# Designs tried in a protein design run: designed miniproteins, single chains, continued (3). Part 55

Each design is a single chain, and the fold is of that chain. pLDDT is the mean over its residues in the fold that is shown.

## One batch from the design tools (miniprotein)

Design m9882
Fold by ESMFold2-Fast:
Structure m9882 (fold): chain A 88 residues (1-88)
Amino acid sequence: MKAAERAAEAGREAARAAIRGGKSPSLASAAGVLGAGAWAEYKYTGDAKRAAEDAIGAAEAAIKGAGTEEARREAEKALEEAKEALEE
């Protein structure tokens, strides 16, 4: 995958974890907005760094708002994937 696409996928996974297993609607909303931002950056600019920065933000919101251990692990995995995309 291109780095920007990988970052966008990480942002999507983080948003999904926040929505499905989150305990805070506001943090799930923040993760969703940032995940959408990562996808927009991939689609419209191809900027892997900006996509990864948004995906990292989405994952951090998902970790903070995690209501289950499964959601926390999924969000932590998304954070690692977003950081790897930033280093490419």
Scores: mean pLDDT 83

Design m9883
Fold by ESMFold2-Fast:
Structure m9883 (fold): chain A 72 residues (1-72)
Amino acid sequence: MAAALKEEGRKNIAKAEAVVEKIKELDENFGKNLASNVASARAILEKDPAVGKKQAESTLLTAEALLEKLER
């Protein structure tokens, strides 16, 4: 169901946005680049929920990995 895919994608986008705000505190340029990627994933989610959900998941994993690296 497209609605269920959009809901899961939106949850992952919200989590990614929270991680991006933490990254901005540590590195503004990386934070801005990831914010752009999150916005792109959100746009894809509205047009193609299945692809957008996968992009949201990928973006969240990338953001979390970068945050761990920057916290060291």
Scores: mean pLDDT 81

Design m9884
Fold by ESMFold2-Fast:
Structure m9884 (fold): chain A 65 residues (1-65)
Amino acid sequence: MRVERREMTMAEVRERVLRAKAEGRRLVVTFEDLFADPELLAAVRAALDAGDLDVRLPVTLEELP
């Protein structure tokens, strides 16, 4: 099991998931760090409400066996 933590836009997350699926890999994307921090979640929500489509989210990528 390999875990990567990084900041990504939702468009980048979708691209990574589609690429993993095309390669036959099992990739799980979670937002545990985002949901574990209510203040960060509120700030991200405010940015999206303001129309910031390039807001970066803390993302955990986990490749399953």
Scores: mean pLDDT 74

Design m9885
Fold by ESMFold2-Fast:
Structure m9885 (fold): chain A 87 residues (1-87)
Amino acid sequence: MKVSSVYAPEGVAGQPVIVSVNASEPVPGAKVELYADGKLVGVGTADENGNANIPIVLDKTHDITAKLTDKDGNTSTSKKVKHVVRP
């Protein structure tokens, strides 16, 4: 299991955006946790294709990381991805 991509579209402060996470080696039902500057901001579950779509609401621009955890406790963490939030 490995995080292959994190897509965080530009948002507006206080408005929800959907962050898309994909795993290159899909593990259905893997837990997906999104962190903004080390704070947990969203949780989802990977589908059979390794995709998770997680709504988040942020007030300002942050660096997002995604952490995947499979049923056996194996983890994979993404690189930081800048999530731009307009006022």
Scores: mean pLDDT 82

Design m9886
Fold by ESMFold2-Fast:
Structure m9886 (fold): chain A 89 residues (1-89)
Amino acid sequence: SKLEELYQKIVELAKEIRDKYGLPGVAQTFIEAAELAMKLPDEEKSLQALEEILELAERVIEALKNGDVLSLTGYSLRVIGLILDLEAQ
């Protein structure tokens, strides 16, 4: 499904963050966000949340490629904000 496709893309980027950049904590935060998004009762809300998480993961990879620590910190805080929003539902 589209949900499973987005989830797998997030997991692949999280593995790159962990294995290539040595940031297992950041990687685990993205996996946790994706797992919470998959548990939402509304498939449309799950899809929207997974698309937002994937975009943030892609932006984190780009920040890591550029050595942009400030952007990395900002995107990490946004993912934590998403986790808190998803848990409140």
Scores: mean pLDDT 86

Design m9887
Fold by ESMFold2-Fast:
Structure m9887 (fold): chain A 72 residues (1-72)
Amino acid sequence: SRDQALSRVQDLLLRLLRSPNSSPEVIDLVLRALDALEAGDLASAREYAQQLKDLGATDVSDSVLEAVDLAE
């Protein structure tokens, strides 16, 4: 469900924003992934997840990819 996908990424974003250890680059990519999911652009959401993985944020990337799978 798209609504479930959006809720998961929103929850992820809130968790990152509340953590003092969160990277601004990671937060920016999660925001971009959320915008892509809201637009129904699953390809861009997957690209942002890959960029998160390239930054070493593997757990965050995996969470975004799980949300993309829920949006299909």
Scores: mean pLDDT 86

Design m9888
Fold by ESMFold2-Fast:
Structure m9888 (fold): chain A 59 residues (1-59)
Amino acid sequence: GAAASGAAVAAAGGAAARAIAELMGKDTHGNQEQIDALAAAGEAGDAAASAAMVKAMGV
């Protein structure tokens, strides 16, 4: 259903963003870079979740 589809899209987007942020964070020792990557991942995750909900509602 639409709910399952939206959840799957949000999960995929969030997972990808998180994986990228985790890789970047672990790649080098940089507190600011890690904070920035985590913030970017959080923002991307929120955007992906929002987009998934809008798409699921057909808007």
Scores: mean pLDDT 58

Design m9889
Fold by ESMFold2-Fast:
Structure m9889 (fold): chain A 78 residues (1-78)
Amino acid sequence: SREEELNRAIGDALGLMAIKTGAISVNIIRSMVRLGASPDVLAEVIASVKDEKLRKEMLEEIRKLDPKLYEEVLKKLK
């Protein structure tokens, strides 16, 4: 639907803004997943995080919310 397309665009924009401003957190990932953000943008956000513990916590949050999306994100991370 148009609403789903808009929500995805907002989720993607949120992720890209978080990378640009450095405001990356598990809460941002949770919001992105709930908005239906693309696996490509979720992977880009996670790949921008240097802290391995935080990356693991962010991936675990995706896995808890949407296991299928988690698998798609992992494929994008190599």
Scores: mean pLDDT 87

Design m9890
Fold by ESMFold2-Fast:
Structure m9890 (fold): chain A 74 residues (1-74)
Amino acid sequence: SPVEEAKKKWIEDIDTAIERIKKEYPNDPFAQEAIKKLEELKEKIEKAKTGAEVSRYAVEALEILSEVAERIRK
């Protein structure tokens, strides 16, 4: 199913992002909160029934990653 393939891809991409954040910012409280939100989005993607739902949660994950990049760079 295209929906199942999209779910797997986004879960793998989010897992890769979580691993990088943990490695680069292991003691940053903002990074820890971002990881928690990303893990919650993975659960929502796993439970999603449509490609539109997967896309919405994927956009939310990208917004969190953008926020991490902007806030932790300083």
Scores: mean pLDDT 84

Design m9891
Fold by ESMFold2-Fast:
Structure m9891 (fold): chain A 89 residues (1-89)
Amino acid sequence: NVERAKELAELVEKDPNPSIEVLVELARLAVEELKEQALKLIEAGKMSKEEAIELLRKMKEFVREADWPEEVKKATIEKLEEAIKEIEE
C-alpha cells in the first residue's frame, strides 16, 4: 500500500526525533501493513499461512532482541501476536 508508506514517511518527516508515543503508533501501523501484505501474498498463492505465521514469529524474536524503547518493543510484539491470530483464522 503506497498510500500507507507515504503516511508513515510523513509522520517521520514532521518529527525527526519522534516521541515514544509516536514511535508506538508507527510500529503498530508498520505491523498492520506487514499483515496486509502477508494476506495479499497468501491470496495470490505466493505464500502459505504457515510461512506467513513463521515469518511473523521470527519478527517477534527480532523485535525482542532489538535495542528499542521498551514501550515500542511491547506494542510491536502485541500487534504481531494479533496479526498471527488473524492469519491463523
Scores: mean pLDDT 76

Design m9892
Fold by ESMFold2-Fast:
Structure m9892 (fold): chain A 59 residues (1-59)
Amino acid sequence: GAAEAAARAREAGLAAGGGALGSAYQHGVKDWVEAGLSAEEAARLGAEAARAAAQNGSR
Protein backbone atom coordinates (compact mmCIF):
# COMPACT_ATOMS: atom_id res chain seq x y z
CA GLY A 1 0.00 0.00 0.00
CA ALA A 2 0.89 3.67 0.01
CA ALA A 3 2.28 3.64 3.56
CA GLU A 4 4.41 0.61 2.75
CA ALA A 5 5.71 2.32 -0.39
CA ALA A 6 6.66 5.41 1.61
CA ALA A 7 8.36 3.27 4.27
CA ARG A 8 10.31 1.37 1.61
CA ALA A 9 11.36 4.63 -0.03
CA ARG A 10 12.79 5.90 3.27
CA GLU A 11 14.57 2.63 4.02
CA ALA A 12 15.96 2.42 0.48
CA GLY A 13 17.19 6.00 0.71
CA LEU A 14 19.03 5.35 3.96
CA ALA A 15 20.46 2.05 2.73
CA ALA A 16 21.56 3.34 -0.67
CA GLY A 17 23.63 6.27 0.55
CA GLY A 18 22.48 7.59 3.90
CA GLY A 19 19.98 9.78 2.10
CA ALA A 20 20.72 9.57 -1.61
CA LEU A 21 17.38 7.91 -2.36
CA GLY A 22 15.63 10.18 0.11
CA SER A 23 16.87 13.20 -1.81
CA ALA A 24 15.94 11.55 -5.10
CA TYR A 25 12.45 10.92 -3.74
CA GLN A 26 12.00 14.66 -3.23
CA HIS A 27 13.54 15.52 -6.60
CA GLY A 28 11.60 13.03 -8.68
CA VAL A 29 11.59 9.63 -10.28
CA LYS A 30 14.59 10.29 -12.53
CA ASP A 31 16.81 10.94 -9.52
CA TRP A 32 15.49 7.78 -7.83
CA VAL A 33 16.83 5.76 -10.76
CA GLU A 34 20.17 7.57 -10.53
CA ALA A 35 20.28 6.86 -6.78
CA GLY A 36 19.94 3.10 -7.28
CA LEU A 37 16.32 2.12 -7.88
CA SER A 38 15.19 0.47 -11.10
CA ALA A 39 13.11 2.70 -13.35
CA GLU A 40 10.02 0.57 -12.72
CA GLU A 41 10.46 0.58 -8.93
CA ALA A 42 11.18 4.31 -8.86
CA ALA A 43 8.07 5.08 -10.93
CA ARG A 44 5.85 2.85 -8.79
CA LEU A 45 7.18 4.13 -5.45
CA GLY A 46 7.01 7.73 -6.63
CA ALA A 47 3.39 7.33 -7.68
CA GLU A 48 2.39 5.56 -4.47
CA ALA A 49 4.31 8.02 -2.28
CA ALA A 50 2.62 10.95 -4.02
CA ARG A 51 -0.77 9.32 -3.42
CA ALA A 52 0.08 8.67 0.24
CA ALA A 53 1.22 12.28 0.70
CA ALA A 54 -2.04 13.55 -0.83
CA GLN A 55 -4.12 11.31 1.44
CA ASN A 56 -2.11 12.04 4.60
CA GLY A 57 -2.40 15.76 3.96
CA SER A 58 -6.14 15.33 4.62
CA ARG A 59 -8.10 18.56 4.27
Scores: mean pLDDT 54

Design m9893
Fold by ESMFold2-Fast:
Structure m9893 (fold): chain A 87 residues (1-87)
Amino acid sequence: MPMSIEEALARVEEILRALREEHAPVEEVRQRLMDLLDEIIARSENPELVELARAYRAALEANPDLSGEELELMIRELAHELRKLLA
């Protein structure tokens, strides 16, 4: 099944909850986000969604030492961009 924007957004919001409400380790959250972005690139048929995922994946790879606060802001920004694609 191709990954929809709605599925991608729901999974990003789950990762954000893990970081904020479950106090998941920053490295675990970072890895979960990287894995999700790789899955979006592999499974999505939407070129805008794939381009967005590639951009965020490259940003994460360029910044291996992100703080929890910086990672939270990046996840929130990604969720906002996904909501814009749904409008």
Scores: mean pLDDT 86

Design m9894
Fold by ESMFold2-Fast:
Structure m9894 (fold): chain A 82 residues (1-82)
Amino acid sequence: GAHEAHVQSALDAFNADIDGMDKMMKDNPNDKQLLDDIKKGIDVGKKMLDQLATVTPASLKAQYDAVKAKLDALKKEVESKM
């Protein structure tokens, strides 16, 4: 349905944003300002993803869990470089 399609689009957007942040970090490994900006983006993304969890249908739970795990992995990598 339309709701499931909207949640799917949101998860796809989160996945693309995480990939983009990871690429920017790897392309600019000594940019301390960029690391701080990415860390702030991750914190905002986690809050938004927690809100999305409340409306995520069971059919998309595995995709939601994968996106959440990917964001958590990026956070650990960023924190290891700070």
Scores: mean pLDDT 86

Design m9895
Fold by ESMFold2-Fast:
Structure m9895 (fold): chain A 85 residues (1-85)
Amino acid sequence: MEEDIWLEAEATLLHIQAYLAIQGAKRALENGDVEEAKKFIELAEKYIKRMEEVAARITDPQLRADFQAAIEAYKKEVEELKKKL
């Protein structure tokens, strides 16, 4: 399953990018920088959306479910951050 290996790699990179963008937004909010926080939230939403597209193509149901669980957790965290803007 060469395709699944590359999809897993891409989804993993997007997972890391989404996490870092969310952490960036939290740090910006702690510093009172609302404009920087908005920028990181936008980046997080873009990475989450791409992660959804990639995860949907994974044929291993357990691996797909694990990425989908991470996506839902990140979506909730992004919505909480948006409420603090």
Scores: mean pLDDT 86

Design m9896
Fold by ESMFold2-Fast:
Structure m9896 (fold): chain A 69 residues (1-69)
Amino acid sequence: MDEEKGLKGREALEEIKKKHPGALSREQLEEAYRKAGIPVSPEREALNREIGETLRQIGDAFERELLER
C-alpha cells in the first residue's frame, strides 16, 4: 500500500534527520525516496525540491520561534 511506502520513506528521512539535524537537503530527500523505492519523475522532482526547501524554512522558523519564547 502507499501507506507502507510512505512509512518507509519517513523512516529513512528520520534517520537522515537524526544524523544531520536541520540539514535535510534535496539530495538527502531524493536518497530517502530512492531507498523507499519511490520513483521520482521530473515533475515530482520539481515538487520535491520545493517541498524540501519549504520543510527547511519551516524547521528554521520553528527554531526561531522556540528561541523567541
Scores: mean pLDDT 60

Design m9897
Fold by ESMFold2-Fast:
Structure m9897 (fold): chain A 111 residues (1-111)
Amino acid sequence: EKLVDKFKNMDEEKFAEVMRLFDKDGDGVTDKEEFKEGMRKLLESGLPLDDKELDDIFKAFDKDGDGVIDAEEFKLFLESLGFNPTPEEVREMVERIAAGEDPLEVFKPYL
C-alpha cells in the first residue's frame, strides 16, 4: 500500500497513525531526524524528494527555529500529498516554501 493514500481525507485518527512514523519517542512533536526518517519511507513509496528538499521542507515548517515541526502545519503538508500531486507540483511546493512563502498559501490549492 502507498503511504500517501493514508493522507487523503485525514482525520485525527489517521493523523495519529501517520505521526507514529515521524514521532518515535511519542512526545507529540517531530524533530529533524524523525521527520527525515518518516519521509524516507514516503520516498520508498515513490515520493520524488531528496535529502536536500527534505531539509528545506523542515526549515520551512520550523518557523520559530526550535528544531521541531508544528504538527498542524505538517498535517496540512501531509493532506496536500493525499491529493496525489505530480512530482513537478511537489517540487514547486518545496521551492515556494524554501523561498519563504506561507505554507498555508502553498498548500491552499490542494486543501
Scores: mean pLDDT 64

Design m9898
Fold by ESMFold2-Fast:
Structure m9898 (fold): chain A 68 residues (1-68)
Amino acid sequence: STYPSSFLRLKQEAEILLKDPKVSDEDKVALQAELDLTAAEYLKLDHYQQIGVLLALLGAIEDIRLRK
């Protein structure tokens, strides 16, 4: 896979939330946008920026888990 195992793991966690009926449609739209942005831009970013976007994605996942 072109993407690192850390991103693939976060993607799997996000996909579970996107299918969870307890998650609001607003949160699902925001999470999908964060996933799409990370996937599109990740390979164009430098190493430090790549860490930053993975941490942002992790934060989005955790925030949704706390709100549902």
Scores: mean pLDDT 80

Design m9899
Fold by ESMFold2-Fast:
Structure m9899 (fold): chain A 77 residues (1-77)
Amino acid sequence: GDVERGVGLAIRSMGLVVQGDLLQKQSTDPQAQAYAQQAKQYGEQGVKAALAGDLDTAEAYVDQADDYLKRAQDIMG
């Protein structure tokens, strides 16, 4: 249901914040750091939207965070 979807999106968003933060701190490549920072920021917005019950907005932010995290990872090899 919507509660389960909201909890899942909040957990996934928080995971993206953690991964983005770690990748930003570990990378020496400025572009990878920039993409990791975007992943963290979209993840933070996803958490806020999920907790507010705006599930479609939360899902959109999670998708953006996933895309930026993948771009950062692709640069790092």
Scores: mean pLDDT 88

Design m9900
Fold by ESMFold2-Fast:
Structure m9900 (fold): chain A 107 residues (1-107)
Amino acid sequence: MEKKIEEARRILEEMRRVAEAALRGEVDLREALIRLAVLRERLRAVLLDEELDEAELAAKVAKLRAEAAADTSRTDEELREVLRRLLAEAEELLARIEEVLKEVEEQ
C-alpha cells in the first residue's frame, strides 16, 4: 500500500507541475492536456494495481495528438479552464494522499 501511495503522489505532483507550467505559458495547452491524460492513465494503473500496457498507451497518445491537431473548436480560454479543473482535482487528491502517508508513517 505505502509504495503505491508514494508512486501515486509522485504522479499527482507531476500532473500539478505540468498544469501550472501550461497555465504560465511555458508548455502548449494541448500538449499539456495530452501529458495529463498519460499521467492519469499511469495514476489509474497504480491505484488499481494494474499493469500498464505501454504500447496501448503510446497508441492512445498518438490518437490524442492527431485529434488535437484536427480540433480547432476549443479556444485557449476553454483549454485553460480544463487545465484549472484538472489542477484543482490533482491538488485535492495529492492533499488526501499526503494525509494518508502521514498517518501510516506515524504508526
Scores: mean pLDDT 75

Design m9901
Fold by ESMFold2-Fast:
Structure m9901 (fold): chain A 66 residues (1-66)
Amino acid sequence: MQVGVGEHGTAKAVVRVEGTEAEVEVDESASLEDIAKALGKAVAQLTGEERLAGERAGVEKLLELK
């Protein structure tokens, strides 16, 4: 995750999940909770598209356990 401040008092946050990048822009006056919710929604969208990859990784992890 990378956060930058925009020229006009907006903050941009970039979220990366499995090679996919999502950019989230929030107002500088937004609370940390609002920023966290926006980032959570971006991650949910990315993982939603890659749900099958996540399920396969989960199964592989379970197989590593025995």
Scores: mean pLDDT 57

Design m9902
Fold by ESMFold2-Fast:
Structure m9902 (fold): chain A 76 residues (1-76)
Amino acid sequence: IDYRKLFRIGNKEEILEFVKKNPEKRDEVLDHLFMRYYFEGSSGDKESAEYLKEVLRELLKELGVPDDVIDVTLAP
């Protein structure tokens, strides 16, 4: 998987579709998304961080994670 291409800004629907087609890769994709989100947030790339936060929120909602837990998990 080319995660650099998959996680590019504006590519949220492609990421969601990839996880739907490859549920066995879901945990791997989530791990890489969290790593990138924390990296971009700490490096000051606010646009990339907000984009990845949106992607993570949608994936966690699909997994049945409560909104309040998602908010705490993705807090700055």
Scores: mean pLDDT 76

Design m9903
Fold by ESMFold2-Fast:
Structure m9903 (fold): chain A 55 residues (1-55)
Amino acid sequence: RQAALDAIHDLSLAGKVANREQLLAALPPELRGPAVEIIDRMTQGGRDGAAALAA
């Protein structure tokens, strides 16, 4: 979970991915499951999750 969270944060900050699909494609397969869980949890919070992915 921590590795997936760190990867999501780094890619989001660098602006290298525009959406969930690109972010998941950039992650190794073993991190995609945890990443989906983290993204779903964040986006269920509404704009906060969307803002984190769009920033």
Scores: mean pLDDT 62

Design m9904
Fold by ESMFold2-Fast:
Structure m9904 (fold): chain A 64 residues (1-64)
Amino acid sequence: SQEEELQLQDYISLQAREMAEQGLSRDQIMEFVREAMKIMDDKSLTLEEKYKKMDEVREKILKE
């Protein structure tokens, strides 16, 4: 739904801002945003699965 898409976009924006505040590079933040946008557009995933996968991507990038 449009409401779910807006919620996910807000979440991605918040996570990207927090990553920037933590001192992550522009390249790392852009990698997170690109992967998160793919997850947002994946119609096979539930809203809950999308949040979980976005958190997994963030965690992976933070360990780099």
Scores: mean pLDDT 86

Design m9905
Fold by ESMFold2-Fast:
Structure m9905 (fold): chain A 95 residues (1-95)
Amino acid sequence: SMAEVEELQKRAEELLKLAKEKNAPQKLIDALEELLALLRDPRFADLPEEVREQVREILEGLEEALTKLPKEDWPLVADRLEAFNAHLRSLLAQV
C-alpha cells in the first residue's frame, strides 16, 4: 500500500540521518542514499508485497548494525546494502 511505502521511506530517511550522525563510512551513507532514492521511485509501489517485506528486513538489519555492531563491521553492512540495491534496481527495471 502507499502508506506502507511511505513508512519504509521515512524509516530509510531516519537511518540515513542516524548513519550521518554516527559518522558512518561514506560507502554506507551512499548506499543508504541510493536505497532511499529507489524507495522513492514511483515503480516501487508496484512491486510485490514480498519485496516490501525484504526492504523492511534490510531496514531492521541496518538499524541493528548502526546501534549494536562495532564500526569495524559497517563496511560489510555497506557491501550487503549495495548488493540489495542492485537487486532492487533490477526488480524496478522489470516494472
Scores: mean pLDDT 88

Design m9906
Fold by ESMFold2-Fast:
Structure m9906 (fold): chain A 89 residues (1-89)
Amino acid sequence: GMSIAVKEVTPGEETTLTVRIPASLADKVRVSLYLYSAATGELKLVSSQVIALSEITDFDEKTGEAILTGTVQAGEDDSAAVLVAEPVE
């Protein structure tokens, strides 16, 4: 299972994305942040990190899913931000 969040960005502005991670997904998740350019079709990796689920402190009250927030500043050619969380073996 993989959790993905996508949000439209405005060049030069900071954009915040939230992804929800099932509590039972894994002990650790790899969280990758990308910027997508519609003009070029390019998906650029901004950051990637492995996070232990024990480090996530925010949870959805209805589903019990862990909530992870990523923030990125878009460049001139960027049109969307993508936040991906995937289980690490």
Scores: mean pLDDT 76

Design m9907
Fold by ESMFold2-Fast:
Structure m9907 (fold): chain A 70 residues (1-70)
Amino acid sequence: EAAREHAERAVEALRAGDIDAAVEHTRKALRAAGREDEVDSVTAAIRQLMDAGRRDEAIALLRATVERAL
């Protein structure tokens, strides 16, 4: 539900190169999935991967983290 909707919006933002929007939607997805404890570590990892040009890995990490939490 809400967690998957936020995750898909985060993926769209990552594909567009909008890191700040991706981080915001990632925070909402993880909170909706009950994983508030992982928000800071996952968003930091996504920023690091995007800064390195590793967008496909950032998308895979986001999807795997949200699916694992559900």
Scores: mean pLDDT 82

Design m9908
Fold by ESMFold2-Fast:
Structure m9908 (fold): chain A 89 residues (1-89)
Amino acid sequence: SAAAEIEKILKEIEKVAGKEYAEKVRQELEEFRALVEPKIRTPEQRRVAEELAVTLAKLALAIAKGDREKAAELQKEAAELLERFEELA
């Protein structure tokens, strides 16, 4: 599940950047979920929203690791998923 994958990534962020940074990322993802949840009307929108949340968590981990190439790739993927979510609205 997306939630299980995000939890796994957050544990990796905690190991790399510490508990405070991991908690900040968790809060950012919860705020994102709160903004997106009322807009979800179809299973396809839910799938795209879940993929986007996982991608944002992976992006935060790449940034925490200083992996600039991976962060740039994930930023592009997140932008494409956002566009797809808006097109499904």
Scores: mean pLDDT 88

Design m9909
Fold by ESMFold2-Fast:
Structure m9909 (fold): chain A 67 residues (1-67)
Amino acid sequence: SMKESIERVRKALDADLDAQIDVLTAEYGPALGDRLRAMPRSEQWREIQRIILDRAFERRRELEELR
């Protein structure tokens, strides 16, 4: 049914966000994890995307400085 399909998608998205928060918490520490978990789900998604992009740009800069 459509309701069951929507619920499965919602659970998968929630699990994906929780997994991403766990990874970031392991990398950056519990203060970031606590901050992310205090946010609404929509804000969590935007903040996680921002952090990932910022990290990618910083990593690229670090690699360029090593050359």
Scores: mean pLDDT 79

Design m9910
Fold by ESMFold2-Fast:
Formats: structure tokens, C-alpha cells, sequence
Structure m9910 (fold): chain A 92 residues (1-92)
């Protein structure tokens, strides 16, 4: 379910906040929000059979994962990657 990817993103952000500096906290929050958005987009695309919107959600989640990795918030990146997987499933 897309909700699982969203929850994973939120949990990853919480862990990054405990481990990260102030700069990394902002990046972790951004990654969690992007992962949640991608999860919603993937679920919506699946219901409508819109593979194009599923691909857009996958791109957004991948961008969020890269940003989280660059900020050093690997936990946030993991959540974003799970959202990207959900979005790719919606595209298929």
C-alpha cells in the first residue's frame, strides 16, 4: 500500500532528526514530505490507471532520495526510495 511508503518516510525523518545536525533536520523533513507526496500520487495514479502520473511520482521520490543522501540523512533517503518503488508500481 502507498501508505506504507509514507509511514516509512516519516519514520526515517524521525530517526534522521535524532542523528542529524540542524541542516540535516531540514533535509530529512523535506525528504519525508516528498515520500508522502509520491506515495499519494502513486495510489491515485493506480486508481485512475494513469501511468504518466505514476512516472512523475517516481521521479519526485528519486529526487527526494538523492537530496536526503547528499544531506547525510540516509534514513530519509530510504523512505523516499520506498515511495519511488510504489510510484513505479503505479506506472506499470
Amino acid sequence: MAGEAMKAGAEAAKKAIKDGSGENILKAIGAALAAMGAGFGADLAKEKGDSEKGKESAKSAEDAAKAAEEAGTKEGAEGAKKAAEAAKEAAK
Scores: mean pLDDT 57

Design m9911
Fold by ESMFold2-Fast:
Structure m9911 (fold): chain A 60 residues (1-60)
Amino acid sequence: SDLSKQLTELIKAGQEEEAVKLIESMPEKDPALLSIALTALDQSGNEDLLNAVLKVLSKV
């Protein structure tokens, strides 16, 4: 989906604020899209961004 592509591109670009906003804007927190995002974050090695995303997911 377009959201999956946008999220992956934001993660690759290191756009932490935009990536977090996109995840927060998701009404149903699609598990498949979130799984793809977590995999991309883990592979990027950006621990700060990964922690920010996990924090948003844990507070849903």
Scores: mean pLDDT 71

Design m9912
Fold by ESMFold2-Fast:
Structure m9912 (fold): chain A 107 residues (1-107)
Amino acid sequence: LEAVRAELSKPPRQRAVGPFLNFARELSLKLGDNARKAAEEALEKTIEKYGIKLTEEQKQELIDALTAFVQAEGLDETFKALSNFLTVASKYFTNEQIADLLELLAQ
């Protein structure tokens, strides 16, 4: 959402974790068992929008990391899953593209 997009526009060291934790909680409540399917759909829309070519292995790495972030329970687990997701996503996407991926996931 807007707060997450604002944090992604900052250098990694200056990012506040709170907006990401709130976003993950809202998504977990909204998506439940559909989190993986929603992650798959959001990823496909993002790669199509930007003309990004990913291997099936790269897609699965992203889907696994994004699903883990959404489904993480508790503060410490969500923080670890967020850190992993951002590390994985930054290999393939710009901060702007990550923000769009998360926005599509929230729809």
Scores: mean pLDDT 81

Design m9913
Fold by ESMFold2-Fast:
Structure m9913 (fold): chain A 95 residues (1-95)
Amino acid sequence: LTEEQRREMDRALALMSASVSKLTIERIKKYGDLSDPVVQEALKLLKEARELYRQAVEALDQGKVDEAQELIKKAQELLKRANELSKKAEEEGKL
């Protein structure tokens, strides 16, 4: 792959991840117990992950590949934690 093709792939993956995070946020808002601390923490982490993915897209558009990769890595860590909390909330009948 050319460097340009690699950047386009990273950009597409970041945009897709931001979109999936948005859909997950909307699902939790619709079906989740928003007074539950686990649900609140999951929403917070999903919103932070989505923001980091959008910042990664902006960094890639500016040619800041290393910065974008660090943002994607941080967003992935937050998304993993949010998904674990969402699963816990589902098991507890809070989502």
Scores: mean pLDDT 85

Design m9914
Fold by ESMFold2-Fast:
Structure m9914 (fold): chain A 76 residues (1-76)
Amino acid sequence: SMEKLREKIKEILKSFLDQLKAALDTDEFPNLTEEQRAELKAEIDRIKKLIDENKPFGEIQDEVTRLLRKLKELLE
């Protein structure tokens, strides 16, 4: 069903966000400051909350896109 597909997409997205948050505690991002890491972790937690609260998919998509754009800018 479509509901089961949405549940699986949410599981995948949450898993991705958890993995990204864990990676921020490693040497994989040497160009990030401690302050930038803390800000990114806070944004990840906020997006996870939006998913848990079943906010509109478009809102979740926009916030994930902003997070990834910010991460790319910080790594360039």
Scores: mean pLDDT 82

Design m9915
Fold by ESMFold2-Fast:
Structure m9915 (fold): chain A 68 residues (1-68)
Amino acid sequence: APTPEQLEAEVLLAFGYMILGLAKSAGLPEEKIKRLEKLVSEMQAAADAGDVDRVRELLEEAIKIANE
């Protein structure tokens, strides 16, 4: 079974993918979409490494970009 930390990382990563998907469907500027795609890619790498703190940090940055 996955650890609590792995489950938290996967949930945070899912929110990152959701933000990116909503941003694309809403037609946000291509510059913002590229920034969000990079962040979600980095979140996936951090989640795969079990670095929950890094996934959280990257999700906070994604939320900040979405609210610009």
Scores: mean pLDDT 85

Design m9916
Fold by ESMFold2-Fast:
Structure m9916 (fold): chain A 75 residues (1-75)
Amino acid sequence: GPPMVLLYIRVPRSADLARIRAIVEAHDGVVSTFAEDLRGRLAAVAEVPAAQLAALRAELQRHFPDVEILERPMP
């Protein structure tokens, strides 16, 4: 399959989580779920084709300027 990146999207407000997931899942080949980090903060977790990563980052930053996005390699 295409190269994939695991993306953790830190939610600035819990009320925005559904909108963030909708934006993420509008991108072709992306699947997301909920997670909490080690500090108990909510995140959307997404498996993202590397080709979609730049477009997804730009879209999220446009709607949520204070969003934190962390990339991890797929295991």
Scores: mean pLDDT 73

Design m9917
Fold by ESMFold2-Fast:
Structure m9917 (fold): chain A 71 residues (1-71)
Amino acid sequence: SVRERVERETERLIELLREASKTSPTDIVVAMALIAAAVFDIAAKNSEDPEESEAYREASERLREEARRIE
């Protein structure tokens, strides 16, 4: 399902952001997390399926929360 795919890709992105935060400047990692969140916000707005829109919205919020944790 789209929801399962969005959840898996979000988990992969969070793992990559956490790994990057060990060696990369914090501001760059936070910026990348927020850009990824913005992409999911756009996907949510353009989805006509309420379940898909909700999955994208949840993914965006998880990435914004990770950005707050890294900073």
Scores: mean pLDDT 85

